# Designed miniproteins, single chains, continued (5), part 59

Each design is a single chain, and the fold is of that chain. pLDDT is the mean over its residues in the fold that is shown.

## One batch from the design tools (miniprotein)

Design m18179
Fold by ESMFold2-Fast:
Structure m18179 (fold): chain A 85 residues (1-85)
Amino acid sequence: LKEKVEEFKKRVEELLKQYKEGKITAEDVLREIVTLVSEFSTFLDPEQARKLLQRLAELATQFKEGKISVEEFADGVIKALEEIA
């Protein structure tokens, strides 16, 4: 599980790098992170997967409402995954 968390972090870091370089939009980063979380959730118990997806939905809503940046969204998701490992 720890190896999968580290892989997730590296993929998110690459997405944020592409965003900072102007190659993708903040919405592209959000969409890709949602996909990565969905993939990661398949390695979790149903209850842990549900909690992770609920936290993801909350963070995504805050981003869409302009309350947090895409970088803050990404950091929040990474912290949620680290709590599982």
Scores: mean pLDDT 83

Design m18180
Fold by ESMFold2-Fast:
Structure m18180 (fold): chain A 98 residues (1-98)
Amino acid sequence: AAVVEALKLSPELSPEAQELFQKGEKAFRNKDYKSAIEYYKKALALQPKSATVWVNLGEAYEKLKDYESAIEAYEKALALAPEAKEVAKKLEEVKKKK
């Protein structure tokens, strides 16, 4: 829980990447998962090593039932944050749906 909360806050994002991430989160809250994915991808183009953005990208893919893309995104997040137990659990749950 605490690790995922810290990852979601992402204080390490540049102002431009953070703005794109926030636009993605707003789209996700509005159930516009396709726009959320586009904003998260733009944020990752600026900062590909943001575990938080990879987690949010995976969650957006899950909402679209694109489990293959969700698995890839969560694997990228775990590669960056190996001790993120909640992300590891999400990855295991998504693999069971594939």
Scores: mean pLDDT 80

Design m18181
Fold by ESMFold2-Fast:
Structure m18181 (fold): chain A 70 residues (1-70)
Amino acid sequence: AERLLEEAEEHFRKALEAKAAGNAAEAIEHARRAVELAVELAVELLGLAREEAEAAGAAWLARAEAAIAA
């Protein structure tokens, strides 16, 4: 569980670094990976229904993609 959190945090950090460097596509890829890991973490640690966790992750990713592209 902690490994999934650490990996998600690392991908969020890389997404921010890629955005700062002007690499929107790379930032989006790292954000996507971080969301995938966060969904697994939410299901495993918080006992969220997978469908609920996936829906929340998809909504967050869409907002992150829009913010990175702006």
Scores: mean pLDDT 76

Design m18182
Fold by ESMFold2-Fast:
Structure m18182 (fold): chain A 61 residues (1-61)
Amino acid sequence: SATIAAERERIAKDPNDAVAWHNLGVALLEEKRYEEAKEYFEKALELDPNDLGAKSLLAFL
């Protein structure tokens, strides 16, 4: 997926970019890769504890 590749590139340049981790989680969720999506939402929430979107999606997974 072009989206997954782009977000991984952003993370490679800045591993503390919480938004890139969140976007990667969403892209994996769309591909039904639920286990990987969960890990990346956990990373996004670790970097930004106020990411209510990641918190809600993680609770749903």
Scores: mean pLDDT 84

Design m18183
Fold by ESMFold2-Fast:
Structure m18183 (fold): chain A 62 residues (1-62)
Amino acid sequence: SMDSEMWKLVQEGLARLREAGASREQIVEFAKKAQEVLDQSKSIEEFKKKMEELLKEMLEKL
């Protein structure tokens, strides 16, 4: 389902941030922004694009 696919992407993002050494505060920030992306996205394609951009931005700050 769409919800399962979105959840999988969020979990993969969290795992990659933790592997990269993200702090607890950075993980919380990612979770909040991921929720905003989920709430604002009108399609799975838009969600994927915004999540990829968010993850890249968060990783570049580490």
Scores: mean pLDDT 82

Design m18184
Fold by ESMFold2-Fast:
Structure m18184 (fold): chain A 62 residues (1-62)
Amino acid sequence: TSALVLEGMQLASEGVKAEKEGRYEEAAELYRRAAELFDQAGAHSLAAQLREKAEEAERKAK
């Protein structure tokens, strides 16, 4: 896979870790950054799923 996909996977993994630790605002940011990288790599469905995770994390941050 491309370097964009690998970096996106790393950011998504960090987002999951942040979410499990209750750092919802940070998790949302990490999910959005991962989604941008997946969009650049052409993985649009996965990018959309990550944006949904970001929105959910953002709601939990409030």
Scores: mean pLDDT 85

Design m18185
Fold by ESMFold2-Fast:
Structure m18185 (fold): chain A 73 residues (1-73)
Amino acid sequence: MEEIEKKVKEVEKKEAPYLTPEQRDFLYRLGRDFVRGKAELGEPLTKEDIDSLIRMGAYAYKGAKEEVERLKA
């Protein structure tokens, strides 16, 4: 939803000045692996899961989103 995308952009803007490339990559992998784990267990992504990923960071959400799109392909 567009509201989620706006939240992610705001979080990214605040995080970017203090996150290193290594930290961004780490968070991205966490989000990706979280989605993979849910898929392996046959569990759906809930709104609570998405909110938790955003709280973890914009890069965690990005990793999760790209993994969801990859699994749909």
Scores: mean pLDDT 77

Design m18186
Fold by ESMFold2-Fast:
Structure m18186 (fold): chain A 98 residues (1-98)
Amino acid sequence: SELEKLEREAVVLYTAANILYAAGDFEASQGRYEEAVELYERAIELLEEAIEKLEKAAELAEKAGDEEKKKELEEEIEKLKKKLEEVKKKLEEAKKKL
């Protein structure tokens, strides 16, 4: 159940990151760029931690010979990496407004 634990932890981290990202977008929409920067930076940290947990889960799936589960996890990792790039772009945009 170590794989299941890593997946659950990644979901919690990703959910928290999405909430912080939405909050950051809201603060930026109100012209509060300093607050937006702080929220985006926190969202980035949580997304990076979620990716690390899913990468570890994918390694465990590979060792178990579960090719289907490994592929599913690799697809989720790619999705989170794209989200991370999106949040990093928003962070740089907000920083330029300071």
Scores: mean pLDDT 92

Design m18187
Fold by ESMFold2-Fast:
Structure m18187 (fold): chain A 85 residues (1-85)
Amino acid sequence: IDEVEVKLSLALMSISVAKLAGDYAEAARIAIEAARELREDKEAVEELLRRAAEAARKAGDEELVEEVVRLAEELGLEELAEEIR
């Protein structure tokens, strides 16, 4: 099995569980950490950062939204960073 696909699936499930529990700040943090771990897979990173931005906004945590934008810029995803803003 593909290690990246397994890690992405586990991260997405963890994010969904946190969202179902109403802990959007935790969902955003899980997504950010998963994006850092899977940084070599651009499609996985883009999906995780979009989910992190959504969760951070639902949490009302502007610092988490800015962290997602900064991570997208750090990983060379400048168009995604602008989209998230």
Scores: mean pLDDT 82

Design m18188
Fold by ESMFold2-Fast:
Structure m18188 (fold): chain A 80 residues (1-80)
Amino acid sequence: SEAEKLAREGQKLFLQGKYEEAIKKFEEAIAIDPNYATAWFNLGLALLELGEKEKALEYFEKTLKLLGKEDRIEEVRKIL
């Protein structure tokens, strides 16, 4: 899908340390597929690399909710 292609482009940018560019690609993927848990997770990782811990936590919580794992949210809070 287009969302998967955008997420893969974001992942490549992330691996190059281009976190702001990666975020834009993950946001584009989420705009196409708001239930794409992997894109929400990767958006959180990119924000974490930029020091945006609170925003990263929000997106990790969204990922866990999409996967039906809301009970794991407290574990993520302890890590961040």
Scores: mean pLDDT 84

Design m18189
Fold by ESMFold2-Fast:
Structure m18189 (fold): chain A 56 residues (1-56)
Amino acid sequence: SAFEELKAQIEALVRAGDAEGAERLLVGAVASGQISPEQAAELSKEYRALLAEKGL
């Protein structure tokens, strides 16, 4: 689904060190209606955890 695809893309960007790209994807997906605000909150929580894992 769009949510799982977006989650995978965000995780890939964060692991590559592109936290700004990950944030832009998340904001764009909410703005386009591709994901709900609740799904956006979940993804934001997960990518922040990945940033902490990388020490960013």
Scores: mean pLDDT 77

Design m18190
Fold by ESMFold2-Fast:
Structure m18190 (fold): chain A 69 residues (1-69)
Amino acid sequence: SPREEMLAEIRAEIERLKAEGVTDFDEAVARLNETIQRFRAKYPDLPREDLMAIAKEGFELVWKLLEEL
C-alpha cells in the first residue's frame, strides 16, 4: 500500500544515512525530502484523505528517526 511504502522508504533512507555516516542535519533533511517528493510523484492520484494519513505517520517516523543521527 502507499502508506506502507512511504514508511518503508523513510526507514530505508534513514538507514542509508546512518550507514554512510551522515551527521549533517541539513543534508539528512534534504535527502528525506527528496524521498518524499519521489513518493508523491509515484502516486499523483492518491486521495487526499489517504495522503493526510500517510503524511501524519511519515512525519512522526521522520522525527523519531532524525534523533538517531
Scores: mean pLDDT 72

Design m18191
Fold by ESMFold2-Fast:
Structure m18191 (fold): chain A 42 residues (1-42)
Amino acid sequence: LEDLTEEERKRIEEVRKKDGNPALDNTPEQLKKWEEEGKKAN
């Protein structure tokens, strides 16, 4: 979660935008989920 590349961060942001996830973006569970989604998309 901490050693994300710029591309992985961009993918996570796109997934968050697409899902419209509101206030839970900063929870550890959400960040982990978004990271996994970014890796799947890459």
Scores: mean pLDDT 61

Design m18192
Fold by ESMFold2-Fast:
Structure m18192 (fold): chain A 81 residues (1-81)
Amino acid sequence: TQELLDRAAENALGAIEALKRGDVKAALKHLEGARRNAERSGTETGRRAAELLRKAIEYLKKGDVEKAIELAEEARRLLEE
């Protein structure tokens, strides 16, 4: 649904902002929220965004903040199309 895609985009923005502030805990929470909402949308766009968000979470867990931001921004761009 569009509502779930909008919520996923909002969560992805929250994650990007948290990452830029160095708040990894908040970023993980936002990325997980974005992934969940994107998956629940039941759309092709949501599924593609969820895969990018899943990768962003994995890179963030490995300490690669820059890659996590890139993937989250890519996911947000898809969700806003």
Scores: mean pLDDT 87

Design m18193
Fold by ESMFold2-Fast:
Structure m18193 (fold): chain A 68 residues (1-68)
Amino acid sequence: SVKEKLEEIAEELSKDPRIKVTIIGDKTLVIETTLSVEEQIGLALRLIGDYPDLSVSVSGNTITITGI
């Protein structure tokens, strides 16, 4: 399910102390980072590649993943 994918992503990313993750409802994961712009873009691109059935958007230092 979408929620299980988001929980898997959240568990993996939460291992980095520069990344704060929050799951909202069953379809949204909010990722707040203190990464550089370049590192954040790299992370977003990896997420797009690994989860093509999820929507990935970037705004400032926040990446939002939403189930489609």
Scores: mean pLDDT 84

Design m18194
Fold by ESMFold2-Fast:
Structure m18194 (fold): chain A 110 residues (1-110)
Amino acid sequence: MGLERADEGGERARRLGEEGGPKGGEAAGNGAGEAGAEGAKRSGSPEASGGAATAAGSGTFAEIAGEKGGIGGGQGAYSGASGSGRGGPEGARGGEEAGERGARAAEEGA
């Protein structure tokens, strides 16, 4: 059970998790959330328009980030971008928890 990519990502995530453990998840969620917010800015939309553009851009961004960094990273970016509107802190928190869970899931899945 698991993708070939999950095996490669799992090995790296395992080493990174062993070194930083919770910090790895926190940093990934925080960085991904920040990158997601930057993506929303790149949309060039003030606020209302950013919501719609962010949904489309975040999807692509989350997929790319998740594929490269892992499931947690991609999900963190999506949650961060989504929450950046008005519930920013809660959205960012979701990304942090998702990042930690992604690392754990990758380790258990391996």
Scores: mean pLDDT 40

Design m18195
Fold by ESMFold2-Fast:
Structure m18195 (fold): chain A 118 residues (1-118)
Amino acid sequence: AFVDLLAGQAYLGKGEYDKAIEYFERAIERAPEDSPLRALAYTLLGMAYYKKGDYDNAIKYFEKALEIDPENPLAHLYLGKVYYKKGDKEKAIEYYQRALEINPDNTEAKKLLEEVKK
């Protein structure tokens, strides 16, 4: 599980999103249902789908991560990014604001919120 997560993270960093997805799916299969490892794997899987432009799968996996960890600032941030890409500016603003409520020092969320408000 942990080794699969590390391999997936390395491929995600290299831009090899299909390989990253394979390893994150393996990490999910091996992680306990409500574990922090499963929540992290769902978050990273959502990020990989987002980077591929598969916004529907990205939303699905970020929502699964939030079922385990409702205060996950990264899942809120990326749900904002996904909704912005889908043209739903109101939902994008809502998720960026939630990410900032959870982590007020999130410089990326601040920049994205300013961009949406233009």
Scores: mean pLDDT 85

Design m18196
Fold by ESMFold2-Fast:
Structure m18196 (fold): chain A 77 residues (1-77)
Amino acid sequence: AKELLEEARKLVEEAGELLKEGRYEEALEKATEALKLALEALKKAETREEVAEAIGLIIAAIGIMWEAGKKLGKKPP
């Protein structure tokens, strides 16, 4: 679970940076991958702290996907 949370966190950070740089398609790709890993981490979470972190990463990833998708004219998830 911890490795999935760590990788998802890195992908959220990368996606956020890409979004700020105007690289919307790359931001969407990274945020989508982060969402998948965060959902798997939530499914395997054994502590309240892991659940909270996974939910936070899911929300962050969806937010980036929404903003990137909006800029690209794609329908949000």
Scores: mean pLDDT 80

Design m18198
Fold by ESMFold2-Fast:
Structure m18198 (fold): chain A 82 residues (1-82)
Amino acid sequence: SMEELAEEVVERVRARLEEVIAANPDASVEEMLGLGERVLQETLAETLAAHPGLSREELQAIARRMQAVLDELVAEYAARRA
């Protein structure tokens, strides 16, 4: 289902973002945001390649959900560096 796919993609993005954060402890908040945006772009491209039947609207919904995870983790990262 679309919901199961969205949940799987969100879990994958969270894991990848946590790995990137752990690998870059001295990165600025701006640098971390840039690295995270790359993870989102790569994950969305992989999702599209694996699921060519997804509509633009469905891809945008997944992208928005991935962005929410990035926003959450970057906010937590910024708070830890303050």
Scores: mean pLDDT 87

Design m18199
Fold by ESMFold2-Fast:
Structure m18199 (fold): chain A 61 residues (1-61)
Amino acid sequence: SEEEAKIAFELGKKLFEKGDYEQAAAAFKRALELDPDNEEARRNLGKALEKLGREEEAKEY
């Protein structure tokens, strides 16, 4: 649902701020799965993957 997508996105932002990039990427991926049109979630997922050195995956976002 839209509400679940927003919760996942907010969780992702908090985890990213804490430096928990693996958990942040998982949360942003969930947000994007629930709301594929969320450009901000897509960009933040890419940034989290870049922080993890997962460059090939980051290129998809």
Scores: mean pLDDT 85

Design m18200
Fold by ESMFold2-Fast:
Structure m18200 (fold): chain A 70 residues (1-70)
Amino acid sequence: MEEAEKLYEEGKEAFEKGEYEKAAELFSRAVQLDPKSPLAKEALELLAKAYEKLGNLAMAKLARQEADSL
């Protein structure tokens, strides 16, 4: 399994469990490893949602803008 895909899967699991800080870290790392992956846009969208759950609207907006640029 590719490392970026593994981090994305772990991030989704953390998000589903309500572990938003962990999910944000995992999605951020997945995007950093493979920013041009088909999963990068999806990871950035979930990263934005995780930041929204944490109340960090500024970071959520930045992640959403980055997703839209892909």
Scores: mean pLDDT 81

Design m18201
Fold by ESMFold2-Fast:
Structure m18201 (fold): chain A 117 residues (1-117)
Amino acid sequence: EEERRQRVLEAMARSFDLAAKAAEVEGHPETAELLRKASEAFRAGDVTTALKYLEEARKVNPAFAIAARSVVYGTPEAREAVEKAIESLKNPEAQKYAREAFEIGRELADELFAETE
């Protein structure tokens, strides 16, 4: 349980770090800072604080927040919306970091669902 929790929190933190890089490259430094704070909160095990920073980032720039939110909520329906949000980014480097963030979230969700079988 503890090892699984730590692995999940680390994966979420990594996803948020990549989303922050995408935001910074796209020209949204305030969004990047909020996503970095969310990443730090996840590594500290403070999920409530991490979700507050994610919600703040979503209000500033929904595209970057959606990738991180997909990691947290793990819904299959959110995956298509996340992919469309990534495609809306104008900077190819930002798209690359956002896709990496989304892939971490998708892999985490798939792992969590596989364990229920």
Scores: mean pLDDT 70

Design m18202
Fold by ESMFold2-Fast:
Structure m18202 (fold): chain A 78 residues (1-78)
Amino acid sequence: MTAEELVARAVEEVRRAVEEGLAAGASPAEIRARVAAIVVRAANELMESFDDETAEKAIAELAAAAGRLLAEAEARLA
């Protein structure tokens, strides 16, 4: 698995968590907690599997994508 593939997988896990949370009537705090858990796990996998430079770039990309998906979810709940 490449760092790009791991980020893509984590972004899809975030997207699913947001969609499932919204469908279940979860609070913004619950959706945020689920997204944070996915990002932390993926960041740890990146740090364990790749060199520091590759992991740092991938974590930044993942954080940006997760932030956008979370902002969209919060807008839909407001």
Scores: mean pLDDT 84

Design m18203
Fold by ESMFold2-Fast:
Structure m18203 (fold): chain A 81 residues (1-81)
Amino acid sequence: MEKYVKRVEEIIEEMKKILEELKKIDPEAAKKVEELLKEAEEILEELKTETDILKAIGYVLRAIGLLIEAELLLEKAKKKK
């Protein structure tokens, strides 16, 4: 269980780095990533109380999806510059 919690914490840290870069180049896209980051933090809280390994994997996959969306927003913002 702790392994999955650590993975989501690492995803959240990666998303925070994306947010800092977006704040410099596209504040509107940064607001969208803030919403995704909030959802990722809610997933982390749910995961901390989860005891079923398959559900824990589901939470990790959802967090990965949020990270991918944040990365796509960053790449799109870079193309505007």
Scores: mean pLDDT 83

Design m18204
Fold by ESMFold2-Fast:
Structure m18204 (fold): chain A 98 residues (1-98)
Amino acid sequence: MSPVEVARERVLAVVDEALAEAQALRDAGRYTREAFAAILQRMVSRLQEVLEEYELSDEELDAIRDEAVARIRATLPPADAAAAEAAIDGLVEQVKAE
């Protein structure tokens, strides 16, 4: 399997885990602003750790970002999806600058 495919699978696994945690909290009536902020910060930290292990081109990063954002938009409320998208975009630009 190519390094890009491994990076993509690991990124999407982190995103899917964060979305599952958010959904579980929503189902339990425990989805608060503070809970979302904690999930988002943990997701971004884990994504940064994964991306630091791989040398990805800008185009490869953008492709993985687009798939991650599509999953987020499908699962989270619009305002939370927008906040998560902005956080991921900030991380992607930071990784590209390295």
Scores: mean pLDDT 86

Design m18205
Fold by ESMFold2-Fast:
Structure m18205 (fold): chain A 92 residues (1-92)
Amino acid sequence: MTPEELARRQRAADEGVRLARELYSDGKKKIEELQKLSPEAAVEVRKAMLDALSRISDAIAAGATPEQIRRVMEEAREELDKVYEEAKKKAL
């Protein structure tokens, strides 16, 4: 591995960890709000959050670029938001 490739992988890993922490924090708040309305709905959002975190972890392990990790994060966030809105609608 070249020093440049190693540096790129390190930057990608750092970015991935930062994004994963933000996703976890946001997802936890959404789960806590849904838990007040429907425990069953909260479970669906928790599963979506764990799946999203797994996708980010897999991308980092695969040596994805920072741009690829951001794309995975954006897709994961969109899916989490969709699951949250659907769960919230069912809970109301």
Scores: mean pLDDT 81

Design m18206
Fold by ESMFold2-Fast:
Structure m18206 (fold): chain A 94 residues (1-94)
Amino acid sequence: MAQAQELLELGNKAFKEGDYEKAIEYYTRAVELAPWSDVGAQALQNLAEAYEKLGKYKEAANAYRQLSFVYRLQGKLEEAEQAEQRAQELAAKA
């Protein structure tokens, strides 16, 4: 948990500084370390937003699809449906 949380915080700092490529690197590592956790879910959401900032809509859609899967595993069905809808909207822009 601590390492994944630290990576999420580093990603958030990079995102705030406008370094979306560095934010993507940190968020990806946070997801890899804790894929099915609340930290992993937040990292996936922030990863998708960072991809959107770079115009990488296909990658953003994939991150939202992964987020939807994680939310379904957690029983968060409404949040899962919202993430899937967002993925479909972004895939249409790719």
Scores: mean pLDDT 88

Design m18207
Fold by ESMFold2-Fast:
Structure m18207 (fold): chain A 111 residues (1-111)
Amino acid sequence: DKEKIKEFAKEELQRYQNESFVFPNFQAIADHFRKEAKRMRKAGLYEAAEHLEKAAEHAEKMQKIIDYMKKNPDLSDEEKKKLEQELENHRNDFYEHRVKAVGVLADAASS
């Protein structure tokens, strides 16, 4: 369904822009991306599905770091800085795969 793919791509682009400087619940995003990846595979959009699955993996890693930092408020400034750098690395990988997935979906939506 090209119309549903187009709508999904638009909604995900808007969500990305709104969340770019806020730390949302990344586990919920990961769960949503894994569900949408399954739908994309059924539609024959294998490349979009692969990128959504990779984005979901990085989102899950980001949430684990956030949860760890919340459980350990007494972490040293050095440990916090290291975890923030790891979080940023996963965020960059999440962004790259999300952009690639949306690009594939946008191409399919504009065809």
Scores: mean pLDDT 77

Design m18208
Fold by ESMFold2-Fast:
Structure m18208 (fold): chain A 85 residues (1-85)
Amino acid sequence: GKKELILRAIGLLLRAIGYEFEAELALKKGKLEEALKKYKEALKELEEALELFKEAGASEELLKLIEERIEEVKKKIKEVEEKLK
């Protein structure tokens, strides 16, 4: 049902926030490969949350905020990958 989809999507968003926090901490410690791994996990959770929110009929405003967060994480991934080259 819609409520179950929303609760699952919220859970995925919280996991993504946790992975983003771990990635930032890894960056501060100079652990670029660990940071990259954590940002990629955050991206996966955000993309899955976006699809569940779409299925639940979430507002365009909410979907846009999640998509903007996805793009920000993609930028962070690219920045870390460039530092590893």
Scores: mean pLDDT 90

Design m18209
Fold by ESMFold2-Fast:
Structure m18209 (fold): chain A 100 residues (1-100)
Amino acid sequence: SMEEAKKKIIELVKEFAEKFLEIASKELSPEKLEEIKKKIDEILERLENAKTLEEIEDIVAEFAQFASELASTLSPASAAEVAALVRELVREVMKIIEEV
C-alpha cells in the first residue's frame, strides 16, 4: 500500500541521513552540520505530508541531489562513501515505489 511504502521510504531516508551526518561531521563545521540537519528535517516533514508516490519520488530525488552536491565539498574518500549511500537510497526507494 502507499501508506506502507511511505513509512518504509521515511525509514530509509532517516537511516541514510544518520550515516550521511556521521560522515559529514568528520569534515564540516557545526554551523554547516546545523544547515544539513535543517534540510533533513524539511525533507522528512515533506515526506510525511506527501499524498502521492510521485511527490515522494520528487522529494527523495531533491534530497539525493542535495547530498551529492554537499559530498563534492568533502574529501574524495568521504565523497565516495556518500555517493554509494545515495545510489543505495535511490535504488531502494525506486524498488518500493515500483512494488506499489
Scores: mean pLDDT 88

Design m18210
Fold by ESMFold2-Fast:
Structure m18210 (fold): chain A 78 residues (1-78)
Amino acid sequence: SELAALRERLLELLTRAQQIYKKLEAAGKTDEAKKFAEEVARLARRARDALARGDLDAARAALRELERLIKEAEKLLA
């Protein structure tokens, strides 16, 4: 189902976010790592809330924002 696919996508993005967080910390970017973790937690909560109520559009929006956040954090490591 689409709901199951979005739940899997959230878990994949959270796994990627954890890897990026560790890399930011290893690079000495402690303030950026902290900000990143806080924003990831906020977007993950929004995605979970949307998925819990079956709001696929809100879930997709939160997941798109989370993916964008991860890509921006990856650029800090370049």
Scores: mean pLDDT 89

Design m18211
Fold by ESMFold2-Fast:
Structure m18211 (fold): chain A 55 residues (1-55)
Amino acid sequence: MPSAEGAAAAVRALGAAGGAGLLMRVGHQTPEQAADAMIAGGTPREEALAGARAA
């Protein structure tokens, strides 16, 4: 599974929706797990949840 650091890098490169999509498709995470990983990586909670919903 990608680390919180990896999740933060993905969000920075792809945005919250792109980062969530990567975590869900490549990391096989649920939307909730992807949002939690992005929040742990420093993404604002609202953006992480919206990105996971959009993905």
Scores: mean pLDDT 71

Design m18212
Fold by ESMFold2-Fast:
Formats: sequence, structure tokens, C-alpha cells
Structure m18212 (fold): chain A 86 residues (1-86)
Amino acid sequence: MKKAEELAEEAKKAIEEGDFEKAAELVEQLIEMAEEALEKGDIELAEKIIKAAAELAGQLPPSDPRTQELMERIIKLDREVLEAKK
């Protein structure tokens, strides 16, 4: 699989080009990578990926149902990362 940094860079380029469907797909892949990192106990990696995903999702159209779904998943993962640090 591509590294999270490569996916984040591709998503940023998709947003700059106005390809929000591609950007949403790449953000979803970042969320899945963060979920996997958290499951494996790599809290630092999960936190970095979630931060990147949140920054990118915030640039997607807020009226799009997919954007809302991605933001809800990011909020859930951010809470799980904070709980894992306790």
C-alpha cells in the first residue's frame, strides 16, 4: 500500500484541482490507515494520519454527505487516540 504521506499529498493535489470525489476517496484511505495503525498500537502514527485526514477533510465541500461521514469518522478516531494515550 502507498505510504500515508503519499496519500495525503495526492489528496491535497486532488483538492487543488477541484477533484473532490478523488480527494474524498484518498481521505477515506487515510482514515482506514489510521484505524489500522491504532489497532496495531501505533498511536503516534494514527495521530499523525488523523491530523492529516482532518486537515484535508476540512477542505472538502461541507454540504457533501460524504464529507460529513468522513468528518464523523475522524472525530471518532481522534477520541480513540486520546483514550489510548491515557
Scores: mean pLDDT 82

Design m18213
Fold by ESMFold2-Fast:
Structure m18213 (fold): chain A 93 residues (1-93)
Amino acid sequence: EEEKKKKALEYVKKGEEYIKKKDYEKALEYLQKALELAPNDKKIQAGVYYNIGQIYFDQKDYEMAIAYYEKALELDPNFEEAKKNLEKAKEKL
């Protein structure tokens, strides 16, 4: 299970790399794999939903970005980057 958590974090990192490349299809595939490996880890789930929010933000879908950042903050209320980017997305509306 600890091994699965480490692999899930690796998949979140891969998702982030593909977001930077604007390959959102591959980003979503890796983020889904992270959720499958760590379905009960709130911090990993928060990281996944935050990154899905980043995908929507990059595509200028600010309403969807807000929804996913809020979902990340429900799972991890101390997630500073999600809070910061939630406010940025709200400013774009």
Scores: mean pLDDT 89

